# Designs tried in a protein design run: designed miniproteins, single chains, continued (5). Part 23

Each design is a single chain, and the fold is of that chain. pLDDT is the mean over its residues in the fold that is shown.

## One batch from the design tools (miniprotein)

Design m16824
Fold by ESMFold2-Fast:
Structure m16824 (fold): chain A 73 residues (1-73)
Amino acid sequence: MSVEEKLKRAIEAGKETLRLLLEAGESVEDAVEQAVRAAYLVLTNVLGMSREEAEKLKPEIEKELKKEAEKLS
């Protein structure tokens, strides 16, 4: 699996977490923070990416999850 494919899978997991948290009444700020953490954990623990490589991708994950939150608001 390519880095791009891993990133897309992690972002999708983060979007799912984000939707559930927003539906549960979490604030946008807290929901995004928790969704970024969930995406990071999928990237490292499920998809086997190193912590150093995953840290470099956090800005892109955060950007995409903030964009999704704006669509859901």
Scores: mean pLDDT 84

Design m16825
Fold by ESMFold2-Fast:
Structure m16825 (fold): chain A 56 residues (1-56)
Amino acid sequence: SKADAEKELALYEKLPSLDPEEKKKALDEMFDIGVKAVEEAVKNTIKRREEERKLR
């Protein structure tokens, strides 16, 4: 989602100024957002194909 993308960008921008422990936490959050985005993209592709089939 747009909110997840904005959050990931904000975390990325803060990375150089973070302590090592905070940096690890930020990277973990960015990874989770990335995994969720891939899962949503796959689900959207499947849903689109099913909708196309129902319309034909």
Scores: mean pLDDT 75

Design m16826
Fold by ESMFold2-Fast:
Structure m16826 (fold): chain A 56 residues (1-56)
Amino acid sequence: SIGAELVKHDLGLSDEVVAEAVRALEAGDEERAREILMKAGLSEEQARGAVAALKL
């Protein structure tokens, strides 16, 4: 989705990290998606915004 490309570009995340977060969201596990993004170096606020963007 366009949200995945924006998250990679704006936050400097790798394709692998974004793909893992998207898989968690497709499974309905929003907590896991945020954990993956925060482990990659995002703050809580950045991870929350990235999750919202990945749902677009």
Scores: mean pLDDT 79

Design m16827
Fold by ESMFold2-Fast:
Structure m16827 (fold): chain A 69 residues (1-69)
Amino acid sequence: DEYREELLKLIAEILREIGDILDLKQELERALKEGASEEEIEKLKEELKKKEEELKKAKEKFKKLETEI
């Protein structure tokens, strides 16, 4: 069941990316609260943006698989 394996992998990828995004948001909030360097804040923002783009792509793949049957 190739379709089932592909769906499960994609769901796992989406969940992992959501977790990573939440962790990065917490780290960014902590960095801002503690007065971290501008370089650290910028790095966290860049990592967050990258993860959000990865999540968007994974969601698009999931939607295509779901609609194509």
Scores: mean pLDDT 80

Design m16828
Fold by ESMFold2-Fast:
Structure m16828 (fold): chain A 57 residues (1-57)
Amino acid sequence: SMELEEKLKELEETRERTRENIEAARAAGDEAALRVGEHELEEVEKELEEVKKKLAE
């Protein structure tokens, strides 16, 4: 499905941005931003796994 392929690309891009935000927060010592970023990364990883499973069907 084109929609699933587009969603996969969007989620991969979001994962990359979230990792960059986590690194920036860590470098700045911003613990609140670090916790938010780590939570967002977990959610993106979960959605990526679900989309990849659907694409493998």
Scores: mean pLDDT 85

Design m16829
Fold by ESMFold2-Fast:
Structure m16829 (fold): chain A 73 residues (1-73)
Amino acid sequence: SMEEEKERLRREIENLQKAADELKGKYPSIAEKVKELIDKAREALDQGNLEEARKYIREASKLIIEATKKLLE
């Protein structure tokens, strides 16, 4: 259902927030950008726009992956 999908996306957003918090010390600019995308994803969910919410979640995930690669290089 739409409600189950919204709850799943909210959990993904919470996981992204935790990852951003972990990056804040070493990559504050990336953490801030992830936070902006999370806020946009939450707004999209509140508007019932699941497709837009998934878009912002995907963009935030890509930034976290990029930061993780930089930590390993």
Scores: mean pLDDT 85

Design m16830
Fold by ESMFold2-Fast:
Structure m16830 (fold): chain A 74 residues (1-74)
Amino acid sequence: MEEELFKKASEESKKILEEADKEIEELKKTEPNEEEAKRKIRELVTRAVAESLRLIGEALDEILARRAAERALA
């Protein structure tokens, strides 16, 4: 069911982004060096976005594979 794949990927992606937001807020409180904090924030955002896109890509690939199988059977 495509809806389950999208829901799973969406929920996982949301959790990754929410976790990144929490880490960013923690860095702002614990890292007194502004430049170092910005560097770490950029690294966190980059990783979170990349992981989110990977999950979405995997879900899309699975959906496309299922649709291709349906077309082959038709």
Scores: mean pLDDT 78

Design m16831
Fold by ESMFold2-Fast:
Structure m16831 (fold): chain A 79 residues (1-79)
Amino acid sequence: KVEEILKNPKEEDVEELKELLKDKNPGIRVLAAEALGRIGEPAVEPLIEALKDKDEEVREAARKALEKIGDERAKEPLE
């Protein structure tokens, strides 16, 4: 159930959340990035991919999630 995974994500949900990062609805992609941030280290790679999303809010959500995890790639890139 998508809503349950987005609200209470588990490490096992990383693959499903990675699929949700490709959803047509940018709001769902934002929620998926936030949920991945709650999982922590196992979600770093899909969050890095979300930094390339076409939607600015999705990129911002992924960036904040990586910052919360403490990954250095969350720091503003030079270019």
Scores: mean pLDDT 76

Design m16832
Fold by ESMFold2-Fast:
Structure m16832 (fold): chain A 99 residues (1-99)
Amino acid sequence: SPLREEAERVYRETLEKVEKLMTEAADLIYSGERADEAIEAADKSLEVARQGMRKVVELARKDSPEEAERWEARTQEFLDRVEQAYANLKAGAEAVRAA
């Protein structure tokens, strides 16, 4: 199904973009001097994740109820992991800012 293929593509592309932004945030934290830029990168990673996962679910809902249920579970699991990583990055950046 073209809709299923598109949902899978959007999911993969979103994962790649989020990973790059989170890596950028981690590198900025490691620099010890760029805490505000690290926070901006972390904030952007969460926004990209939320927007991408919403698009995946919208595409899945257009395909079938069964596909929608499967992707709602999978996208929520991804978002839960992203929110945990975001919290850790945010804490790391605040620690750098406080030092």
Scores: mean pLDDT 89

Design m16833
Fold by ESMFold2-Fast:
Structure m16833 (fold): chain A 73 residues (1-73)
Amino acid sequence: SAEAQAQAVLDYGKKLYEAGRLDEARRAFQGVIDNYPDTSQVAEAYRLLGEIYEKEGDYEKAEEYYKKAKELE
């Protein structure tokens, strides 16, 4: 299912994130948004992108992504 595929990509991105591979993690989370836009995993992908921007010191972008995640509840 699309939900199962979105979850697999999200889980892969989380492993990259934990490994400090932030650019690859960002691409994986963006892939969830772009390829599985109608899945429940999209909200978590936005939240995790917000966390990456926050780690990079881009607090304005982090806030935008956190807000988008909240809107999708």
Scores: mean pLDDT 89

Design m16834
Fold by ESMFold2-Fast:
Structure m16834 (fold): chain A 88 residues (1-88)
Amino acid sequence: MLSEEEQRELLLRTARRLIRYLAALGLADLEAELAELENMDIEEREELIRRYSKKIAEAEEEILKKAKSVEEIEAYERELAERVAELA
């Protein structure tokens, strides 16, 4: 089983990925969210991961509802991937 410190690090990495994805979607301020994340305990980081995973799923659902073609979805996914890469 992971130590408490290893668990904190794993949650931190997961939360950072979700924050970058939300920032790429225009739904979060990358710097502000990352600064706040550093001050969170394990339970707060787990809650953030659950909440942000839900936000991402809801945002993707809205994009799918508004898309008129597969090409529009592919263009959105490409732009999102490029923005996520820039935030790395």
Scores: mean pLDDT 76

Design m16835
Fold by ESMFold2-Fast:
Structure m16835 (fold): chain A 63 residues (1-63)
Amino acid sequence: SSFEAFEAAGRAHRATLSEERRAILEEIAETLRRIGDGLDKALAAIKEGASREEGAEILRAGS
């Protein structure tokens, strides 16, 4: 093996780790988006006259 082969292996390894990290961040972002949607729906329902208990149920269903 040459120094070039060693560098290529290092780049491939880092690319794999970067893709894994990106996937984790996208998963977190999607989870936060769903939580935000649930909160918006709960708040909208409360503004329309729903009780606190009804708002909490909407939030739970959205989680």
Scores: mean pLDDT 75

Design m16836
Fold by ESMFold2-Fast:
Structure m16836 (fold): chain A 78 residues (1-78)
Amino acid sequence: MEEQREQLERDILKGVVEIGAAVLIVASKRLPTPDEEAIAKAREILDRVQQTSDPAELEKLLEEVRKLMREMDARDAA
């Protein structure tokens, strides 16, 4: 039961990171000047999430997505 639950939690985290990175790419492309650096970083996160099953690494990737979203919001406001 615990191993199956941990796998489901990892699968959910992977899905959240993937969706977050995809949203980030779309949002970056919708800026008046596309943020190519943010797009590149989001694609790197997508590659890394597919290569890891470590919950701690997945949480770090989610934090990186959230950081990039904040940076893009700051750029859009400027």
Scores: mean pLDDT 75

Design m16837
Fold by ESMFold2-Fast:
Structure m16837 (fold): chain A 95 residues (1-95)
Amino acid sequence: MQDVTPSPEQQAEFAELKEELKELAKKADEAIENKDIEKLKEVAKKLQELIDRLTALEATLPENSTFAVDVGVLLVDASVTLVVTKKELEKLEKE
């Protein structure tokens, strides 16, 4: 019901998670190019951990906060990246 400024700790965690997602997306692309099943499995696990942490962060935020919306957008992006990574992993395992 009111906008609350996120704590410095919450802002730092969000920035870290955003950077982690970018790094994981790049590692996924590299693993797909190299057909590295083991690296894709590692990336998928880390993406799930990232999603779990974003979900936990969102739960600490008041409803209707602008920061909660930003966290939600990143959570959707991470979830889409995980789905794509799992689909590519399945495709490589079938060949």
Scores: mean pLDDT 81

Design m16838
Fold by ESMFold2-Fast:
Structure m16838 (fold): chain A 92 residues (1-92)
Amino acid sequence: SLDEIAKRLEEIARKAAEKYGKVLETSARVVDDDTIFISVVIEAESLEQAEKALEAMREEINKLPGVEVTAGSVEKISDNVYELSLVVRVKP
């Protein structure tokens, strides 16, 4: 069930990020029995747009019952390319 949750969260994150830039790559992995790590690599015009993408991803995921975003970060990989990372906890 965690693998199915991870796939669903990856798709939700991808769709949210697409509103603020071009999604280049996505991944989601089960890290622990209650923790999923999500990564979205986006091409965006600015850090501000990348930060808006991360916030949109956080908001859309937090709408789902039984999951909570506990951490998020934006890392600049190159000019106009950013990695958006979220740590999601699955509630019992």
Scores: mean pLDDT 89

Design m16839
Fold by ESMFold2-Fast:
Structure m16839 (fold): chain A 64 residues (1-64)
Amino acid sequence: GAADARRNAEAARRAAEAGDAAGASTSWYQVSKLGGEEAGRRGAEAGQRGDAEGAAKHAVESAL
């Protein structure tokens, strides 16, 4: 639901800010499964590339 997506997006943002690209990617994958859509997918892609700042930006875009 929306609350779970919001919590995972916040976790992705914090992980990305800490430089944990893998953690950000994992949290964004959960957001995409909960209806986070395109922003969740792009956040996961950025995290997998090691782009922590990009992952954080996409986390904010997916806030429900």
Scores: mean pLDDT 64

Design m16840
Fold by ESMFold2-Fast:
Structure m16840 (fold): chain A 87 residues (1-87)
Amino acid sequence: ALREQALALAAEADRLAEEARAAAAQGRRDEAIALLEEARRLGVEGLRLLAEDYRAQGDEELAALAERAARDVAASFEAVRAAIAAA
């Protein structure tokens, strides 16, 4: 189901974000950036699927919230990636 797929993508995104933090702490900038970009992609896709699930159930308000969360997550990851790239 869409919700199960969304939760699986969120779990994978969290795992990759943890690996990115470890890589950044060790000075492996290029690896940290690559891991963050993949985490962002999976996290955004997970929230998009969650929004589709809410819409399918008639919950337009929660669907809109999930779509906003996806945009906010994308922006936050872009800011972190840019900061690592600039360092």
Scores: mean pLDDT 84

Design m16841
Fold by ESMFold2-Fast:
Structure m16841 (fold): chain A 100 residues (1-100)
Amino acid sequence: SSEKEKLKEQIERKLLAMLLLGLEAAADDPAVAQELIALFQRISELVDKLVETGDKKDAEEAKKLLDEALALMARVLSPEQLARVRALAEEAKRLLEELT
């Protein structure tokens, strides 16, 4: 539906903002950068699946991967940047719940 597509676009914008902050901070740590890219790709794939299925299990898995991405980003982000990406993650989690 058009509402689900708008929710997906909002989620993907937040995921992109988080990834860009993480990649900028991980500029000198290619292992962290590669793992962040892989995690956000997996989250995006779960969002695509969730739009089609509405399955709460897919939303919970996406939230778990967001928490894993936050733990990884904590290695490279300043406290202020980490607070910002945590806020984006909480907004993304709320929107993921709206897709179920």
Scores: mean pLDDT 89

Design m16842
Fold by ESMFold2-Fast:
Structure m16842 (fold): chain A 84 residues (1-84)
Amino acid sequence: SLEELREEAIRLARELIRKGLELMDLAGDDRKLILRAIGLILRAIGAIEDVRLGLLSEEELEREIERLREEIAEVEAEIAELKA
């Protein structure tokens, strides 16, 4: 349902915020990683607002969910490299 898609998008966006904060913690003094982490958090906040404002169709929500999953996977790989 549309409601379930909205809930999933917000859940994933909140997960992306958590990953951005983890990346921020691991960044130390690396300005590039700090800016990357800030960008991820702002991206996730924007996604939550777009969903809450009802700006996205069902098709757009499905695409947003796919994009958020890809972005989470990318930042998880980045975090894994930093922990190695």
Scores: mean pLDDT 90

Design m16843
Fold by ESMFold2-Fast:
Structure m16843 (fold): chain A 55 residues (1-55)
Amino acid sequence: TLSPGEILAILQGLSPEQRAALVARLARVVEEARARDWSGDELGARIEAVIRETA
C-alpha cells in the first residue's frame, strides 16, 4: 500500500495539468465504484492503482 508521504510525493511531482487529469481519473473511479457497489477496500485499492499509474 502507498503511504500518505508517497502519495504526497507523487502529487508534488505533477504539473497542474497532470494533477487535473489525475483528479478526473479519480472522479471516474468513484463513479464506477458507485455503479458496481464496490466496498471501501476495493475503492481504496483502485485509487492506489490509479495514483501508481500516474507516478
Scores: mean pLDDT 76

Design m16844
Fold by ESMFold2-Fast:
Structure m16844 (fold): chain A 77 residues (1-77)
Amino acid sequence: SSIEEEIKKKLEELRKAIEKKDVVKARELLKKIRDLILELEDEEKAKELLDALKPIAEAIEKEDFDAALAALDKLEA
C-alpha cells in the first residue's frame, strides 16, 4: 500500500536524522510516522509498529542515539 511505502520512506529518513544526531528532524519524522501508522487499516500491524516506535521516541528524547538506532533496527526486522 502507498501508506506502507511512505512509512518505510520516513523510517529511512528517521535513520539518517538519528545518524546525524538531528533531534529536531527526528521528532518531526516520528510525528509523521505515527500519523501514517494511524491511517493503516491493519489494526494489529498498526499496534505493533506504534509499540516499536515507543523505545525509539524515548531514546531520541534522552539523546541516546545508539539506543535509538538499535530500536529502529528491531522495528525494521
Scores: mean pLDDT 85

Design m16845
Fold by ESMFold2-Fast:
Structure m16845 (fold): chain A 70 residues (1-70)
Amino acid sequence: SEKEKKKKELLRLIGEILRIIGEIYDLEKELEEAKKKGDEKKAEELEKKIEELEKERKELMEKLRNLKLP
């Protein structure tokens, strides 16, 4: 069934988005700790990784939107 395939894809995308949100949350905590310790290099690495994950999150959100609003 096409409806079942769409539902499975929807759930898969939601799962991926939630995973990325969790990863960003953990990295933001690490970033705060790195900044507190004055580890500028670690902070820059974490900021770049967060930026990459935010971009991936936006791309997945657009895919999710396209499934709900063709």
Scores: mean pLDDT 84

Design m16846
Fold by ESMFold2-Fast:
Structure m16846 (fold): chain A 73 residues (1-73)
Amino acid sequence: SAALVERIRARTAGLIEQLATLPPEEQARAAAQARAEAAAIRELIAAGRLDPEVGEAAVAGAEALAAAAEAAL
């Protein structure tokens, strides 16, 4: 689980770096998609279908990506 959490964090950091190179319309789409993914992951955690440790890291990553994209607009 710790290895998956670290992988999620590393992937999130890479995606945030890539967002900086995208036009504003693409950043807005990325923010909307990240918000939708965070909501879907929360539903999986609530349903007991996803390990909370991994799920919480994924939600935090998606929210960080959405916030970074929104801040760039």
Scores: mean pLDDT 79

Design m16847
Fold by ESMFold2-Fast:
Structure m16847 (fold): chain A 100 residues (1-100)
Amino acid sequence: MSLSETVSPTEVPEGGSVTVTETATGLGDDDYVFSLWMQKKGSKEKTFVGSKTVKGSNPKATFTVSNLPGKGTYIFYGQIRKKGSTEVVLTGKGVEVTVY
């Protein structure tokens, strides 16, 4: 099993918007909750962006993140849980966005 993130664009001005796509492999045909988290590079603080319920047979979720807060590098990473569970099945390594 794996989770990967992609982002477009990878560089935005302050207050800009990005689209983050999470894609998983090796999920069963159950309902899963795909969550997106944001962390500023160098900070331990994590911000919850949102979640979507996704079928494991079509394991892709897309999030639009607007109004990025201030200059810096931000890491967006996914977490996947089976619907009805609080246990994290997969955590992605994350994808970076530069806010200039």
Scores: mean pLDDT 85

Design m16848
Fold by ESMFold2-Fast:
Formats: sequence, structure tokens, C-alpha cells
Structure m16848 (fold): chain A 85 residues (1-85)
Amino acid sequence: KIAKLIVEAVKLAMEAINLLDEPEARKARAELAELSSEAGLAYKNKDWEKMLEILREMAEFTEKYDKELGEEIRKKVDEIAELVK
């Protein structure tokens, strides 16, 4: 369940990046790759606090490019927060 929500959040962020022109798209892809890697590592380590922190950063990152897609990521982060109670 949590892993599926993380994958969905990354897809939404990628969707926002795909609307950008180069070279902004390249820089944004690198930043998303770093955030995705950090979130995945926190998930594997069951570090829920760190995972939620990184996913909130991903939402803020996405909101810079697309407000609605960033808000969709925030909703998925809220769902994950309920699951890790």
C-alpha cells in the first residue's frame, strides 16, 4: 500500500517535469531522482518520519512547476501518514 502511493507520487512529479522545457527539465529530473532514491531508502529502513519528510519535499518541489499536481502528491502523503500510525 505505502509503496504504491510512493510510486504514484513520483509519477505525478514526473508528469509536472514533462511539461518543462530543457534545460529546466534536466535539472528537475535530477532533483526528483535524488528525492525518489531518499524516499525509497527511508521506506526500506521503515523510517516513516524521514520518508514523510522527503515526500513532503517532493510535493513542494512539484508545486513549483504545477500547483495541482503538487496538491495531489500532498494528498498521497496524507494517506501514507494515516497508514504508518
Scores: mean pLDDT 84

Design m16849
Fold by ESMFold2-Fast:
Structure m16849 (fold): chain A 72 residues (1-72)
Amino acid sequence: SSMEEQIKRLEELTEGLAEMIKTMSKEKQEEALKLLEEQKELAEKDESLPEELREAVVKGAEKLIKTIKEAL
């Protein structure tokens, strides 16, 4: 389904971003952390997103946030 395809693409992008984040400067990592925490909060409150997609977006953001916190 299109939803399953969207979730798969999001997961692949999240993995790529996690690897990229590890190579970023601390300043850029701190900036990315702020943006990701903000986007996660917005996604959690977005009733227009299907639940399955919303959960995938939030989970992806959490993974990236964890990656940055571990790198800092």
Scores: mean pLDDT 83

Design m16850
Fold by ESMFold2-Fast:
Structure m16850 (fold): chain A 77 residues (1-77)
Amino acid sequence: GSEGLLALAEAVLEVARKHGGSQEVIDASRKAIEAAREGNVEEAKAYLTKAVKLLMDEFGQEAVDEVARLAVERLGG
């Protein structure tokens, strides 16, 4: 649901900020957060997909794995 997308989008933003990610990944993550908060699941998925691809390109698989860990903590804690 939108709660899971919000947790993922917030995790991407946190990891991107921590690693000094590009303005493009920050903006895509922020737009994914906004769409998820509005319940726009399709738009949230589109921006989240873009943000994750940018994060992967900039920092590799380890950064994406960190996003997954943080999202699970946000949903399971």
Scores: mean pLDDT 85

Design m16851
Fold by ESMFold2-Fast:
Structure m16851 (fold): chain A 77 residues (1-77)
Amino acid sequence: SEIDELLAQVDALVQQALALTTDPALRAQIQQLYQDFRNAVDALIAQGNLDLAKAAAQQAIRLFQALIQRIRALQAA
């Protein structure tokens, strides 16, 4: 389903972000952001609010993509 594809994209981006950094504080923050996202999106899915769940997943994709770009930029400096 579309939501499963979006969630798979979020999972891949989180794994990519974690692979880019060895900083334990940043890794903990990435994991916390992912857990907060999963708690929120899983609740929306359980409620049958699939449009809101898709919107949340799309927002998470954008936010984790931006985070990856920031990590890469900091490593290039």
Scores: mean pLDDT 90

Design m16852
Fold by ESMFold2-Fast:
Parts: C-alpha cells; structure tokens; sequence
Structure m16852 (fold): chain A 42 residues (1-42)
C-alpha cells in the first residue's frame, strides 16, 4: 500500500525531528529507535 507507506514515512520524519530535541538518555533513544523500526517494518 503506497498510501500507508507515505503516511508512515511522514510520521517517522516528524517523530525523528521532534524526538531528537527531547531524548537525551541512551535508554530512551534506544527505545525510540526500536519504536521507529517497528513502524517502518509494519
């Protein structure tokens, strides 16, 4: 589904931009990266 993939890519970009300004601990960054990987795999 190209449409679902487009929305997911946009969401991932926005989350990366917003998350990068907030996440400072390695544990939080790892959890965030894992969540993004799950979104990209779905």
Amino acid sequence: GSMARRYRRRLVRELREKGAGVLTSPEEQAAFDAAIARLEAD
Scores: mean pLDDT 69

Design m16853
Fold by ESMFold2-Fast:
Structure m16853 (fold): chain A 71 residues (1-71)
Amino acid sequence: GELREELLRLIGEILRLIGEIEDLRRELERLKKEGGPQEKIEEIERRIKELEERRKELLKRMEELSKEIEK
């Protein structure tokens, strides 16, 4: 059951990251529409990029674990 438990933990982390990315994208859209501070826009864009890269890493690990479980 350990690999399945690890897969469920990864799914939970991925879902949390997706939520954070969506919240940041919504805030970014709001700031751009309102003509908000450029520095804040750049900060959020950088944060989104960092979270997207983390999501890719977790998705790769999830794929690897899924293949291991199917063996």
Scores: mean pLDDT 83

Design m16854
Fold by ESMFold2-Fast:
Structure m16854 (fold): chain A 101 residues (1-101)
Amino acid sequence: SNMEQALKLNEEGEKKLKEGDYDEAIKLYEEAIKLDPNLSGAWNNLGEAYYKKGDYEKAKEYYEKAISLNPNNKSAWLNLSEVYKKLGDYEKAKEYLEKAK
């Protein structure tokens, strides 16, 4: 199924992210999302890849998408908190850290 293929691509992307190949990870996550646009984990992982590249605005956008699809995605709330710290918004960082509990 498209969902099973999306999960596999997401896992392959996670391997590339660990290897530091952020551009290849992004391509794999984008492919996963094309097959399953509701895969909150893939949106969160896209955000992580952009965060590691220093693109905090894109990271923020993709973490917000992950949360909109799954408000119980604890990792996405934690990651959004870290992005707001990088952007100097400590108030929002604290609020989103509380949502991750």
Scores: mean pLDDT 91

Design m16855
Fold by ESMFold2-Fast:
Structure m16855 (fold): chain A 58 residues (1-58)
Amino acid sequence: EEVERLREMAENARKAAEIVRKQADDSGSAGNKGMADKVEKLADEYERRAEELERQRR
């Protein structure tokens, strides 16, 4: 339940990061690249938390 929610949040964050990265590429904006990196970091955090909870279920 919570693990599934965290994995969904990670996937949503990855999609958002991809969109922002595409916009940065199209417009040449350095600021947008930083935003994409931030969103990717959030996705990594959600993945890590999901893994931790998965271990606790054992």
Scores: mean pLDDT 76

Design m16856
Fold by ESMFold2-Fast:
Structure m16856 (fold): chain A 67 residues (1-67)
Amino acid sequence: DEAATRALALITAARSVAAGMPDKTIEQNLINAGVSREEARQMIAEARAHRADPEGLIKRAVEAAMA
């Protein structure tokens, strides 16, 4: 399921950014999870934009995947 894969990848990006992982490491982890390099970069940017509320971003992503 593409939506489930994207939701899991975004959760991974949000958690990894919160943990202080380098962008290159997060990008490679997301690609290994089945996301394209371009999508991985967009997810990292989204996670950074929401670094003050990563749980809110995760909740929204999960809800979108379940809809």
Scores: mean pLDDT 77

Design m16857
Fold by ESMFold2-Fast:
Structure m16857 (fold): chain A 58 residues (1-58)
Amino acid sequence: MEEEAKKLAEGAETLARLAEKAGNAEASQYFRQAAEHARKGDIETAKELMKKGEELMR
């Protein structure tokens, strides 16, 4: 996996766990989808899903 994709997937997985612990299931779902897309090499979609999740965490 490209280093960029790996870092993005790891970051998304971490944020998904944090969102779940915070009780924000919707944000957690977006971060999990971002990690999945990053692992597939779909960097653009992963970044968009990360932004969606981050907006829900604020």
Scores: mean pLDDT 79

Design m16858
Fold by ESMFold2-Fast:
Structure m16858 (fold): chain A 62 residues (1-62)
Amino acid sequence: SLRDQLQQIYRDLRRGRAVDPAAVRRIMADAGFDRSTIDRVVRLIRAGRYRDAAAIIASLLS
């Protein structure tokens, strides 16, 4: 499921593992998140700010 894919991305980001920003964008868009939230998460990932990106994803999964 999209939720399971987002949970896996969250776990990878928490471990400091690189994720594909394009895949994150697609998954979040398919899950119905707004463009501004998606842009913030993708920007943080591209900047190597994985913990900040993970915190946003965690809030969306709550």
Scores: mean pLDDT 87

Design m16860
Fold by ESMFold2-Fast:
Parts: sequence; structure tokens; C-alpha cells
Structure m16860 (fold): chain A 71 residues (1-71)
Amino acid sequence: MEARRREIERLIYEAALAERELDEAEREEVRRGARRAAEAVALALERAEEAGIDPAAVREQLEAELAALRA
């Protein structure tokens, strides 16, 4: 669980940083937001695995949504 949450947190954080040059306070806010979002997504991925859904497919969808937000 924790390793997956950390990976998702990193993806969200990197996507947010790619949008603009942020000051330290803004970067801290983004980091906290990414951590919260990553926790929710990690739980959703765990539920998807229990339901027999391929976690790779869910991850691809998440990455696509993050890329769309960046565009």
C-alpha cells in the first residue's frame, strides 16, 4: 500500500510542478494536496485489485487525466 501511495503522490506532484514555476509556499500546498489525493487513489486501486480490475489500466487512466489537466 505505502509504496503505491508514494508512487501516485510523486506522479501528481510532478504533474502539478510541470504546469508553472511555484514559490515555496505553493509547492508545499501542492505537496499536501498530492499526498491526500494519492491516499484516496491508492485505496481505490486496492479496491479495484480486489474486484479483479488490472491496476495497470487504472494507473494509465490516472496518468491520462493528469496529462489532460497539464495541457
Scores: mean pLDDT 67

